# Ledger of designs, part 66: designed miniproteins, single chains, continued (3)

Each design is a single chain, and the fold is of that chain. pLDDT is the mean over its residues in the fold that is shown.

## One batch from the design tools (miniprotein)

Design m10426
Fold by ESMFold2-Fast:
Structure m10426 (fold): chain A 77 residues (1-77)
Amino acid sequence: MKLAEELIEKTREEVRKIWLDILPDTEESRKLAEKVAEEVGKELREIAGKGDVSLEELEKKRKEIIKKVEEEAKKLA
């Protein structure tokens, strides 16, 4: 449980950093980065909470989500 929580928190921080690195440093971009980080955290918690999810499966889902977030940020830039 603690390892999954740590992974989720790291993913939220990475998502926020990716958005702020790609988008202009504006108040609007910071608000969007925060919303995206919260949604990603929620999705990963739902996946981890279903049981029978290995740490390897959670890491795979994390990588898929990060790639998707990066692509979305690039489309808005």
Scores: mean pLDDT 77

Design m10427
Fold by ESMFold2-Fast:
Structure m10427 (fold): chain A 116 residues (1-116)
Amino acid sequence: SLRERIEALLDQLEADIKAGKATPEQVRDRLAAIGQLLADYLREKGVPLEIIREAVRLTFEAADIIEKNPEKAQEVFEVLREAVRRILDAVDAGKPDETIREILQEARKKLEEIAK
């Protein structure tokens, strides 16, 4: 499934970041690919385009913070991974759009604190 692919790609990227095997450029490219799969999954589940765009934007914001602060890559990735997991769980449980927006808002706030 798309969800299993997203989770597997996140697991592999987390392992590579922890092992120091992924450059910031590789993290950006891999997060962009994960963001596209996330967009496809959310679209299949009938999530509004505005929310899909916000979810994809979160992956680019995480990549930008990692590029500027490579030493914070693990912390940034942990926030993104938890947000994606929560979004997938909320969508699969049929939660309202407001729940997904709240998850995205909380994740963005955490990323802003890390970027300081």
Scores: mean pLDDT 90

Design m10428
Fold by ESMFold2-Fast:
Structure m10428 (fold): chain A 85 residues (1-85)
Amino acid sequence: LKDHPEVVQGRRISEMTRQPVIVGLVDGKVVLPVIVGDIDIDEMRKKLEELHKKYGDKLTIFLFGEGRGIEETKKIAEELGIKVL
């Protein structure tokens, strides 16, 4: 999963721009495209709840970078039982 092209791209974007980046995968397929920069926490919660309802424990979220948006997204994912890497 860490070597998935979208995860590699997300990590690269975060390292080069210092922006927070989020990517969501299910069975090696992108279900949450790369989100960069300011994260709308209310929209993110809704998206993660919808994805978790549809895919359950198969959903993995990748978080790169630092800041309030990353910390809040991580808490939401943990509350929903979503795997975070």
Scores: mean pLDDT 77

Design m10429
Fold by ESMFold2-Fast:
Structure m10429 (fold): chain A 67 residues (1-67)
Amino acid sequence: MRELSDEEIEELAKKYGLSVSLLKEIYDRIVKHGPLTREEMEKLAEKYGVSVVQIEKAAAEILRILT
């Protein structure tokens, strides 16, 4: 299975206006559990002070790269 490099993670974080730490957490969850649920996205949005829409877009891009 294709793995995201640290550089790809940094580029995606910048593209979606997210922190590198948040993008890594999204990536780790997708790799372990597959697509994020709405509840998981809402919890991450609250934890990191970002919109659910930003997380949804980043998660969709990660899934597209991994599939």
Scores: mean pLDDT 81

Design m10430
Fold by ESMFold2-Fast:
Structure m10430 (fold): chain A 77 residues (1-77)
Amino acid sequence: MEERIRELARRVEELIRRAVEALRAGDEAAVAELAAEEEALAEEAAATLPDEDVMEIVRAAVEAARSRREEAEAALA
């Protein structure tokens, strides 16, 4: 479980990093692609994590990545 949570955390961190990079590059299309990956990550977590408390933590992390991506979209608009 801990290793899986760590993997998911790394993937969330990667999404945030990519959002920042897309913002620096002015790449609106790349920011839009991150939305699909956020959704896929949330679905994978829901399918693989049996514990609702752990799922809540993962959902919060995905929401943090989503908020950062939305900020990038707003800044590029």
Scores: mean pLDDT 73

Design m10431
Fold by ESMFold2-Fast:
Structure m10431 (fold): chain A 109 residues (1-109)
Amino acid sequence: LIEEAEELEKKGEEAEKKGDNKKAAEYYYKAGVYYFKAGEYEKAIKMYEKAIELDPESLVAAKAYLNLGRAYFKLGEYEKAIEYYEKALELEPNLSAAQENLEKAKKAL
């Protein structure tokens, strides 16, 4: 998980240096998913933030916002989790996972 995340992060950096922001965002998003599965929530957050920065108006960005919300929820930061689930729904209103997780985060307050 961490080794796979580090390889994907490196691929993201290489794509970014070549100016392929969409490919870089995809790699950073995938690296974040592996860091999240490993319980490395702070590293996952950093990867999702990079993905959003490189491709802000995209399905990758919507998924990254959803997973930012999930990571902050795991860290007990429910207000931040709510903010990011709302941002995910702003980009993709039909994203049912973000709707469900938003309700859970509001109840956790």
Scores: mean pLDDT 87

Design m10432
Fold by ESMFold2-Fast:
Structure m10432 (fold): chain A 57 residues (1-57)
Amino acid sequence: RDALVAEAEAARQKVIETLQKKYDEAFKESPEKGKEARERLERAQQVADDTLAALRA
């Protein structure tokens, strides 16, 4: 279980960094695309947090 939590945390960090980079690029391209990318990033963070909470339970 602890190994799965550590792996999930590392994967979460990597995905969030990738999405943050895409958000920054989209926002520079247009504010509308930046808004959509921000919503996707927030949703991914929420799903990752829920997954980690479930793994710890």
Scores: mean pLDDT 75

Design m10433
Fold by ESMFold2-Fast:
Structure m10433 (fold): chain A 97 residues (1-97)
Amino acid sequence: MAEKLALVDAFAAEARANSADADEQLLLLARRLAEWRGIPAPATMAEALEILARVYEELARPALEEAIEKGEVKREEVEADWAALRARQAALIEAAR
């Protein structure tokens, strides 16, 4: 898990080094993540945000499952929080179209 987070942090640092514009940094980060995952490069901000949301879910889901197994959180509470987060991400993606 830590290795994948470190890789994402490295991609974010690379994006910041190549642009001072926040929107361009997000596009650069999303393009690097798409390349890493073997998916098509985003052409729009909406596509970039969809890739960022997808990668976040892939990284967060295993950590949440581990916390449930350890009894640190209840599955029902985690699923409710996840649904709220996904709704927020979907709204941001729609607003960027």
Scores: mean pLDDT 72

Design m10434
Fold by ESMFold2-Fast:
Structure m10434 (fold): chain A 50 residues (1-50)
Amino acid sequence: EERARRLIARLREAGFSDEAIVRAAAEVLRQETGLSREEAEARARELLAE
């Protein structure tokens, strides 16, 4: 999830919407962790809220 955390930080600083950040981070999480799309989106929302 480290790649997803770094992506979230960068996109947040660039002024992207929470919806766009979650979608991008979920795709990275799927590749890092092998989570399903639904699980990756849920985890991305958790990481964004941290």
Scores: mean pLDDT 80

Design m10435
Fold by ESMFold2-Fast:
Structure m10435 (fold): chain A 67 residues (1-67)
Amino acid sequence: MSLEEILEEAYRRLKEWRKYYPNKTPSSEELDRLVRELAERFGISYTEARKAVLEALKKLMEELGKK
């Protein structure tokens, strides 16, 4: 229910998606679909879900850039 839980779920979903598509970055359409799904699931606005997804993507990209 907290923004933290939404961010963690977004990060988990992005990592899970990457397991099926290694070395690929989600497209804007794929990210938009995830944003809408999370907004509906958690009962939050599209804007809040989008911020969480983008922050999760940023964390994922930073982790992939570090060894």
Scores: mean pLDDT 76

Design m10436
Fold by ESMFold2-Fast:
Structure m10436 (fold): chain A 71 residues (1-71)
Amino acid sequence: MSKKEQALEKLDKAGVAAAVGRYDLAIELIEEVKELVPEELYEKAVEAIRKGDSKTALEYIRKMTEYLKSQ
């Protein structure tokens, strides 16, 4: 599995984790892909999760996913 495919799988799992309130797991998974995505998107996703804002967290996880697909 490529680095990109592994990152996409981790972002998918992070989205599910954020949606069901598993915030620590969501942050861990996002941290594992931080080197492959723009820092601004990563920081915004983590900040939203820390605030319990699942809607905003999912939006930035989606933006990170779209970024990786474009690479």
Scores: mean pLDDT 84

Design m10437
Fold by ESMFold2-Fast:
Structure m10437 (fold): chain A 69 residues (1-69)
Amino acid sequence: NAQAEADRLVEKGIEALKAGNYDEAIEYFEKAVELDPNNKRAWALLGRAYFLKGDVEKADEYFAKAESL
């Protein structure tokens, strides 16, 4: 079940974000949106991870993607 796997990857990404491991979090969220491209939460979390890295342009792009869903 791709959606269940995407949800699991989102939870792992959130754990990485809490630990300050932003690059690891991005990898998990990228895999999650590959498996479930309509996962609004995963797109928003991608935006948050890039924002926390200081990449505000990429963050805005992913927040816009989440808002479009």
Scores: mean pLDDT 87

Design m10438
Fold by ESMFold2-Fast:
Structure m10438 (fold): chain A 81 residues (1-81)
Amino acid sequence: VDEKEVRAALAEIYLAIGKMDEEKGDFESAVESYEKAAQIYLEAGDREGAAQAYRNLADVYEKLGDTEKAEEWRKKAEELA
């Protein structure tokens, strides 16, 4: 197992944690987990994974009523995908 594989696995774990927190309505924890997932995906060179995490961030901000931040994260996801 190399560093890139370890990073990808860790990013997937944070993505899963974020989804669980979002389902529970813990949007603050979901944001933190998705931000960590995106950072780790970018460090691993996985732009598609980072784009997915950014789309999940946009969805959380929509649920929080922050339409401006939701659009900002959605745009960042499009730039990576």
Scores: mean pLDDT 84

Design m10439
Fold by ESMFold2-Fast:
Structure m10439 (fold): chain A 66 residues (1-66)
Amino acid sequence: SMRNEAAREIGEILLEAGVPEELADRLGAAVVTGNEEAIARALAEAGKIDPEAARRAQEIVDRLRA
């Protein structure tokens, strides 16, 4: 599904940026399930670690909403 592909792409971006695997996994699961609160929370946490990686992940989430 498009959500599963987006979750994989987001995971790769976050892990390459040095975001912890646990946080990347949580964001991926939130994207797959469409849990908007969990997506926002995980993106905010990722942004504290790497704002650019979080912004790239947000762009992927926004494309799923378009």
Scores: mean pLDDT 86

Design m10440
Fold by ESMFold2-Fast:
Structure m10440 (fold): chain A 99 residues (1-99)
Amino acid sequence: KKFEELYEEGKKAYEQGKYKEALKLYEEALKLAPEEKKAEVLANLGRVYFELAYFEEARRYLEEALELARKQGDEEMVRELEAELERLEAVERGLGGEL
């Protein structure tokens, strides 16, 4: 499979709440990802782990995505990932919820 096919399939699985399928597809996509797309795939892996309440894995992937986004100079993605990490910390402390 091509990277684009796996990544799009992973996004569709995530949108449908098929989180285990989304993980598998994103993990396969990450192995084929060009360097400039790795941060996006890592961020999506972190988001899936967050939905599954695997907060340690979610943090790890989001932090790795943030490091790559900073290296690439993607200021928009940096802001998004910093906000997502703050939200994850709040949820772990029992302060979180979607509002």
Scores: mean pLDDT 84

Design m10441
Fold by ESMFold2-Fast:
Structure m10441 (fold): chain A 100 residues (1-100)
Amino acid sequence: MEEFLKKLKEKYYPYLEEAKKLLKEAPESAQAYYILGLVYFAEGKYEEAIEYFEKAIKLDPDFAEAYNNLGLAYEAIGEKEKAEEYKKKALELDPNFKKA
């Protein structure tokens, strides 16, 4: 897990500046909040990732990818029931989104 998170951090950190720029130009960008959530998730900062994924779904309630990753973040902090609820919501929005 630790090595995996390090590699994800290296991959997604370059997108952090792009996401920050997008938020300055469009403060209500669900996509920008989603990218920030991915960066914090990759860093192992699951509580911060949850906050950003929740902001993304608040702006775009049909954002299946944000629901799926919100579920993964809740799973990472041991909130299994919330994780299952959000993963189910992602599948309801996009039935092809079945990755664990």
Scores: mean pLDDT 75

Design m10442
Fold by ESMFold2-Fast:
Formats: sequence, structure tokens, C-alpha cells
Structure m10442 (fold): chain A 74 residues (1-74)
Amino acid sequence: SFSIQQLVQQAQQREQQGDFRSAGILYELAGQQALQQGDNQTASQYFERSSQSYEQSGDLDKSQQFRQKSQQLS
């Protein structure tokens, strides 16, 4: 399984490549894993990053979904 650190590193690499959809998915997974570990603050931060990445990819529905999820956890 991927650690949060590995998921975030891969997300950052995808952002550098302009692959914002893959970055969004990887930040989403990092947020979900942080949430499973009870770290709501870290989960909120990664869901916000996921939202921003989905927005840049043109996936406005997922962008809104993860922005709302981030706000509920902060």
C-alpha cells in the first residue's frame, strides 16, 4: 500500500507534468488515508489540494465535492 508521503510525492510529480487529474486522485487518496488515521487537519489539507487539482483538470463536480469535504474537516 502507498503511504501518505508516497501519494503526496507522486501527486507533486504529476502536478509538475501538468497531469492535474492524476494529482487530484493522488491527493484524494492521501486525504482518505489521513482521515482513516484520525488526522482530520491533514485530511482537510489534502482534500483542498485535491479540489484545486480537479478544478485545474476541468472536473468541477469533484472539485466542489472535495472542497466541501475539506471545509467539513477544518
Scores: mean pLDDT 89

Design m10443
Fold by ESMFold2-Fast:
Structure m10443 (fold): chain A 93 residues (1-93)
Amino acid sequence: DPEERARNAEAARLMSEAGGITREAGEIKKNLDNMTPEQLREALEKLEEYIKRLEEAARRLRELGDEVLAERVEEQIRFIEELKKQIEEKLNK
């Protein structure tokens, strides 16, 4: 089915993008203890951009009828939101 293949290809592309964002957020988390306050503030701005991009990806996955993948992307958003809290706590110490 050409339409099913097209939907599956678009879902795979969105998940690849989400995976890239999650890897970059993971690198921020890994380097968190070595970051200056200025780098921590820059990381917060980057993580806010990542959340918006992941929210768009989840929305598009739902439009494609893939609720399971949309929920996976929402789990990635929760991971990034927790990382934002950790950075905010470091900036307040």
Scores: mean pLDDT 88

Design m10444
Fold by ESMFold2-Fast:
Parts: sequence; C-alpha cells; structure tokens
Structure m10444 (fold): chain A 61 residues (1-61)
Amino acid sequence: KLEEAVQRLRDARTGDEALAAAREIVSEFGKEAIPYLKELLKDENPAVRRAAEEALKMLGE
C-alpha cells in the first residue's frame, strides 16, 4: 500500500518516474506519507531525493 508506493519511488530509474511516483504518493496518501518522504531525503539516488523534496513541498513541508 503506502510502503509499496514508496518502494516504487525508490525503484525509479529516471527523474520523470520518480516525480510521477511522488505525485501518486501525495494524491493517494497525503500527509500520512510525510515520515516516509523525509526518510527518502537521505536516499543515495539524487532523483529520489529531488522527488521526495517536491512531494514534501506539495504537502506544505
């Protein structure tokens, strides 16, 4: 569910895929996803980090 959507973001191979996954997380789970998105800010993949930042910004963080 939420963890599955977060894993999809981690598995993204392009910035476009990462951003699409981030938007899906925001629209489906909203603020419930904040702690997961904050953890993704420390991911080794810069595309994942950028997508997590954009998702948090969409949620008012």
Scores: mean pLDDT 81

Design m10445
Fold by ESMFold2-Fast:
Structure m10445 (fold): chain A 83 residues (1-83)
Amino acid sequence: NADDYYNKGLELYKQGKLEEAAEYYDKALELQPEYWQAWYNLGLVLEDLGKLEEAAEYYRKAEFLAPGRVNGLLKAEELLKKA
């Protein structure tokens, strides 16, 4: 299920396997598009890969789905100024 894919993505992210982590977060989102934590963690992966504009979009998506649970809007604003 989506939780299993999300947790696998977390394990890979902690190991520095950024591309593999993103693949598992994407799989979680295929099952649950409203899984805001997967959107947020994809933002973190993209930021770590230097894809700042794409990371900002995913941070905004996470904030939209779960207002006040993440600094998604603030992170997006900071990244867009750098991009």
Scores: mean pLDDT 83

Design m10446
Fold by ESMFold2-Fast:
Structure m10446 (fold): chain A 90 residues (1-90)
Amino acid sequence: MEVEKLEQEILDELKKYGFEIDEKTRQIAREAANLVVEAKKAKTDEELSRIAGRLYDLYLRAKGYGPAAVGAVSLAMRKFAEIAIEKEKK
């Protein structure tokens, strides 16, 4: 449920920025949404660092698929950064 909602949010933001959503971009957005949801549930800095590494690997893969896929991972990285900052304040 959370993953599907976040995936749709990423896809809607890409469409508003004028990107066309192909199947590869949709797959990348889903994987990125999964990582952001995992970050919300992370309890340690080590787990957050591991998720950040997976987001970076996904970014490198997205570069091969085109600018829309890169945009999807960039949106997820921004959401991840917000989650990490929130966890530091608690």
Scores: mean pLDDT 84

Design m10447
Fold by ESMFold2-Fast:
Structure m10447 (fold): chain A 70 residues (1-70)
Amino acid sequence: MVEKMRKMSPEEQVKVIEAMAELARQVGREELAEELRKLAEQARKYIEEGNFEEATKVGVEAAELFESAF
């Protein structure tokens, strides 16, 4: 997952993080879902700023967090 996240466009990374957050919420992992939603918001802000390097770092962090939980 982490390596795939690095190869995705920043917009695709945000969508993947949002999907991860929704899955975490559906299986009752509310704390994980909140952390992933915050990371999605942070990545979106970096994209709006044109800071794609930082957006990608956030995407990798989200993927690592999700992989560690499942």
Scores: mean pLDDT 79

Design m10448
Fold by ESMFold2-Fast:
Order: sequence, then C-alpha cells, then structure tokens
Structure m10448 (fold): chain A 75 residues (1-75)
Amino acid sequence: MPLPETPESREQREREALVRAVQAAVEAEYATDPEAFEARAREAERRRGRTAPSLAEAKDVLVAERVEEARRAAA
C-alpha cells in the first residue's frame, strides 16, 4: 500500500498519475491518426505564438495543455 505522506507528496503522485493517463491518451490519438494529431499540435503551437522544433516537443506541450484542462474540468 502507498504510505501516507505529506499533502504535497500526494498531490505530486496524483499529478504524475494524471500525466501518465493523458500521455497514454495522446499516444493513442497519435497512433490512430498521426497526420491529424500533428496538424492539431502545430496549430496549437502557432495559436500560442510559439513553435516547437520537434513533434516530440509539440506532443509534450499538448500533454501539458490537456493535463491543465483535465484539472480545470475536475475543479
């Protein structure tokens, strides 16, 4: 069983679990339609006024956005 730790440690573990779940969903989306996924990720970067030099970095940004959206939806 996970040991009870500080509230900060629990929040970090929950955040890591959420990040892993979002990463899995993003990878599944990419596997389903890589072209549409890349176009969407690049459009999000362009809309934010920043560009990621690689697809991996664009994917990381999209994961971060979806983690934030999921947290907001749960609030």
Scores: mean pLDDT 71

Design m10449
Fold by ESMFold2-Fast:
Structure m10449 (fold): chain A 56 residues (1-56)
Amino acid sequence: SSTEREIARLEELIRGLEEAKELALRLSDPELSQHNVETLERRIRRLREELERLRR
């Protein structure tokens, strides 16, 4: 039960970060866009690794 709740929370966080990444890609400043996208991608990668660990 606690694991299922944690999985659901991580899935929601990943979804929110993917949406934030889409917004970051639309920024008119290419340097700021790239920096924000790279930061979000690193966070998404870490959360996906945690999610996969919980599903094992």
Scores: mean pLDDT 84

Design m10450
Fold by ESMFold2-Fast:
Structure m10450 (fold): chain A 69 residues (1-69)
Amino acid sequence: AEELVERAEKLAEQAREQGNEKAAELAERARRLATQSLEMDARGDPESSQLLRDEAERLLKKAEELLKE
């Protein structure tokens, strides 16, 4: 969903501001996957969309955990 893209962009920016390159990379990957998920939904592939969204959420959780330290 577009909400996931927005969350990933904000997290990537926050990670870069804090100098956490690994968290920034994970958040950027999540943003790309979330964007692809929206494209798959638009093309009528809900299974691929859901898989991409799940992966994006996993990457965001990892990035958030890295920023918590």
Scores: mean pLDDT 81

Design m10451
Fold by ESMFold2-Fast:
Structure m10451 (fold): chain A 65 residues (1-65)
Amino acid sequence: MATKQAAVAIQAIGLQVEGLVEKVEIKGNEITVYVKRLDEKTREALEALKKHAESLGLKFNLVVL
């Protein structure tokens, strides 16, 4: 895993600890985030995470369970 992926992983794990995200997977240059619902707070947090990931050249994928 590239060092820049660690920063994105830490941010995503923070969202999981807050209960906004159920699961995070990082595979190669892709980050996949699993959520149960998209409320306003979750959407704003995911947009920030997506912007950070894409700024580092990672592809952001969102799955709603």
Scores: mean pLDDT 78

Design m10452
Fold by ESMFold2-Fast:
Structure m10452 (fold): chain A 80 residues (1-80)
Amino acid sequence: MSREEVILLARALVIKSEADYIIKVYGESNPEVAELAKQARELADKAIELIKKGAPNEEVQKVLDEAQKLLDEANKKILE
């Protein structure tokens, strides 16, 4: 893998880890936050599959940016 692909893969794995934590901790108490985290995890999984298929780094980055946006929204709602 290129250095850029390694960085994108690391981003995806971090997003998955954070999303899984939110789902575990907030799943029962805040279903809306858990749903946002589940969507972020699905997009991170999609990004990993795109990397495996040799998709352009720009395409992978767009998917990861969307996943991060959902994760950021989940974190904002936790503070409400």
Scores: mean pLDDT 85

Design m10453
Fold by ESMFold2-Fast:
Structure m10453 (fold): chain A 75 residues (1-75)
Amino acid sequence: MELEEEITEGVIEVAAAVIAVTTQREYGLSEEQRREIFERAKRILEEAYREEGVKALPKALREAWEEAERIAREL
């Protein structure tokens, strides 16, 4: 089952990167701010996966997008 976990970790990283890059482009953020959003999005997705597995990811993905927008508006 490490292969499934490894694939899921890769998907989480890609999802967090897409969220961070998209938010950076929409709000005109710096590279440092993009990295901050990436780390927070990744953490949200990783925590959801650890607690409830793959089934938690759709909700966590929505939460990560919302949190990224909140961070961007506060910066």
Scores: mean pLDDT 82

Design m10454
Fold by ESMFold2-Fast:
Structure m10454 (fold): chain A 65 residues (1-65)
Amino acid sequence: DLELGEFEALARMTGAVMGVEVEIEFEGDKVVVRISNGTPEAKEEAAKILKKAAEGLGYKLEIEF
């Protein structure tokens, strides 16, 4: 899925920039993102970026810390 691949690439980039680990799991029309291995502030900023990206792409998003 090309659009899901774009979101995955963005999530990886966001994790690298924010200094957190980001794992992605696709469940139908929903994307589950696990954010780990960083400060609470870094995790919150990464989650904020990924929520906006998912909204823009039309995906349902679930964030796990």
Scores: mean pLDDT 77

Design m10455
Fold by ESMFold2-Fast:
Structure m10455 (fold): chain A 55 residues (1-55)
Amino acid sequence: SVEEKRKELEEKIKETEEQGKRGVKAASTDPKAKRAAEELTKREIEKLRKEKEEL
């Protein structure tokens, strides 16, 4: 159902945020890697939010 898909996307957004924080923390010794991890996380979250809006 649409409700189940919305909940799944909300969980994925939360998991992506947590994984992104871990990636940024792991990359803290390399500013370039840190910036890349931040951008990847931002893109993935935006994609998931758009999918949720289209439901």
Scores: mean pLDDT 80

Design m10456
Fold by ESMFold2-Fast:
Structure m10456 (fold): chain A 58 residues (1-58)
Amino acid sequence: SEEVERAAKEAGVSPKEVEAAIKLLEEGFSEEEVIQLLVANGLSEEQARKAVELAKKL
């Protein structure tokens, strides 16, 4: 969504990364599991945590 694009740009992460975090949280993964999955896909821990925090606010 356009809200995801704005929030991601402000936080310095990719909108696709935030969208992935939203989907994983909706599927029932915990915050720490989502962070681990994003890091496994090449994100830094800081980027993964920012994506999850944005996903929780949207």
Scores: mean pLDDT 80

Design m10458
Fold by ESMFold2-Fast:
Structure m10458 (fold): chain A 56 residues (1-56)
Amino acid sequence: SPEDALRAELDALHARITALRARLATASGPEKDALQAEIDALEARLDALGDQLAAT
């Protein structure tokens, strides 16, 4: 179903953010900035997707 697809994407985004946060913990300099920017973008997508799921 569309809802199941949205839930699967939500789970995948959570897993990706977790992995990036683990990398961020050991990163420095430009890599740290790049990882933080990617995490911020994924968190924004996660919030939007969560709102979409809640609306169904």
Scores: mean pLDDT 85

Design m10459
Fold by ESMFold2-Fast:
Structure m10459 (fold): chain A 82 residues (1-82)
Amino acid sequence: MTEEELKKRIEQAKKALEEAGYEIVDFKIDANGKATVTVRDKETGEERTFTAENAYGLLDALIGIAEARKGKSVGGAWPAPP
């Protein structure tokens, strides 16, 4: 994993989370690649800490959570334009 690739993925996850009504409070990766991220739910003010042995896997999961919440917040499904 390169620092540039990781930074790009972090920015993608951060943007997706912010758009979904979350805020990243802290992000940490240790020497063996174990990632820990603390996310605040802007609606409730609740903080959640997520951890994984693989930083990319954690970031992908966070993006998935953000996308699922954005779909829920929109309140409806719109078909893609033809």
Scores: mean pLDDT 71

Design m10460
Fold by ESMFold2-Fast:
Formats: sequence, C-alpha cells, structure tokens
Structure m10460 (fold): chain A 115 residues (1-115)
Amino acid sequence: SLRERVVELLDRAIRILEKMKEKATPEQQALLDRFIAQLRAWRARVEAGELTPEEIRDVLRSVLAQLRYAAELLGMEEIKKLADETLARIDQATSVEEAVDIALEGLDKIEKLLE
C-alpha cells in the first residue's frame, strides 16, 4: 500500500542519517539526531493513517531536504546533488504515488553511495 511504502521510505531515510552520523562530529551528530527524531514522529503519523496524500508529498520533500542539508553539512557533494535532483523530480510528480516512487529511487541511489 502507499502507507507501507512511505513507512519503508522513512525507515530507510532514518538508516541513511544513522550512517551519515558515523562520519559526523559530536556537534553535527546532535543536528542529525533532531532530523532522525522528526522522521520517527512522521513515521508514527503515517503508520496511524493520519496524513492526506498532499501531506505525504510534503513529508517526502522534507525528508529529501533534511538529507540534502545533512550531506551539505558533512561535505558529501554526490549525496547533496542526488538529493537536489530527487527534490526537483518530486516537484514535477503528477501523483503522490509517483512522488513516493521518485523518493524511493533517490534513497536507493543515496544508500549505494554510503556502502
């Protein structure tokens, strides 16, 4: 379902931020922990079925914006570029289902850069 795919997306974004924390200073880790906490809060709301399709699209944009900011903070230029490209594609998506597909594709590429 759309809900299950968005929950998967949030779980994957949390794992990406956790991997990025391994390369972060203690001060940078504190900021990444705030992003992880926000993603966990959104995950709970998505799982509860509390979000409209429009709100889900906003969550996707926020996830990629957080990943872009974390990448910029940590000097991860390829991840930053990929997050920017994914954000632009989400803005052009004609449906929430397409936006979720685009976001998951972007996360898959980011995960491969962190291997």
Scores: mean pLDDT 90

Design m10461
Fold by ESMFold2-Fast:
Structure m10461 (fold): chain A 72 residues (1-72)
Amino acid sequence: MLEELEERVLRLAEELARLSGDESVLEEAREGIERLRELVESGELSEEEAAEILRAAAESLERKIAALKEAA
């Protein structure tokens, strides 16, 4: 379900923003999700393709969060 993946990405982006002190991380995540929604609505992207992109984004955010925690 796209909604669940979107919530996961936003939650991770919020955590990364808090750890890094960079609010733009959360803004970029919101913009990315909105763009994916537009592409799905226009038929340029399937829900399955959007889900794969969101999953990859979540994994990327998780890696960045882990790296910051290791550096602390």
Scores: mean pLDDT 83

Design m10462
Fold by ESMFold2-Fast:
Structure m10462 (fold): chain A 105 residues (1-105)
Amino acid sequence: MEERRRRQREVAKWIADTILENASPLLAIAREAKRAIDQGLSDEEIDRMVEELAKKYGLSEEEKQALRDAIRAGPDAVLAFLRELGEKYGLPEDDIREAERIVRA
């Protein structure tokens, strides 16, 4: 049954939710993008995750589409997206560097 996959997702989600509550939006987006790449999420799963992030952090339609495209293109595209987003919103350089490190880890 789906129980083991669901439990693993619940644990990962709990860790992610704890980080999201105390981290900048950039770090939260970086962790979800890394998870999508590392776990090989389907197009439907990527779309769902990006929609949730957009709702939580107020991403524009353009930013939502750019994030979807970046995840599909791979880690280097995600790194470029995160740096551009961090610069656009004036986030601390340390947050940008940590987000880049999360994606490349």
Scores: mean pLDDT 72

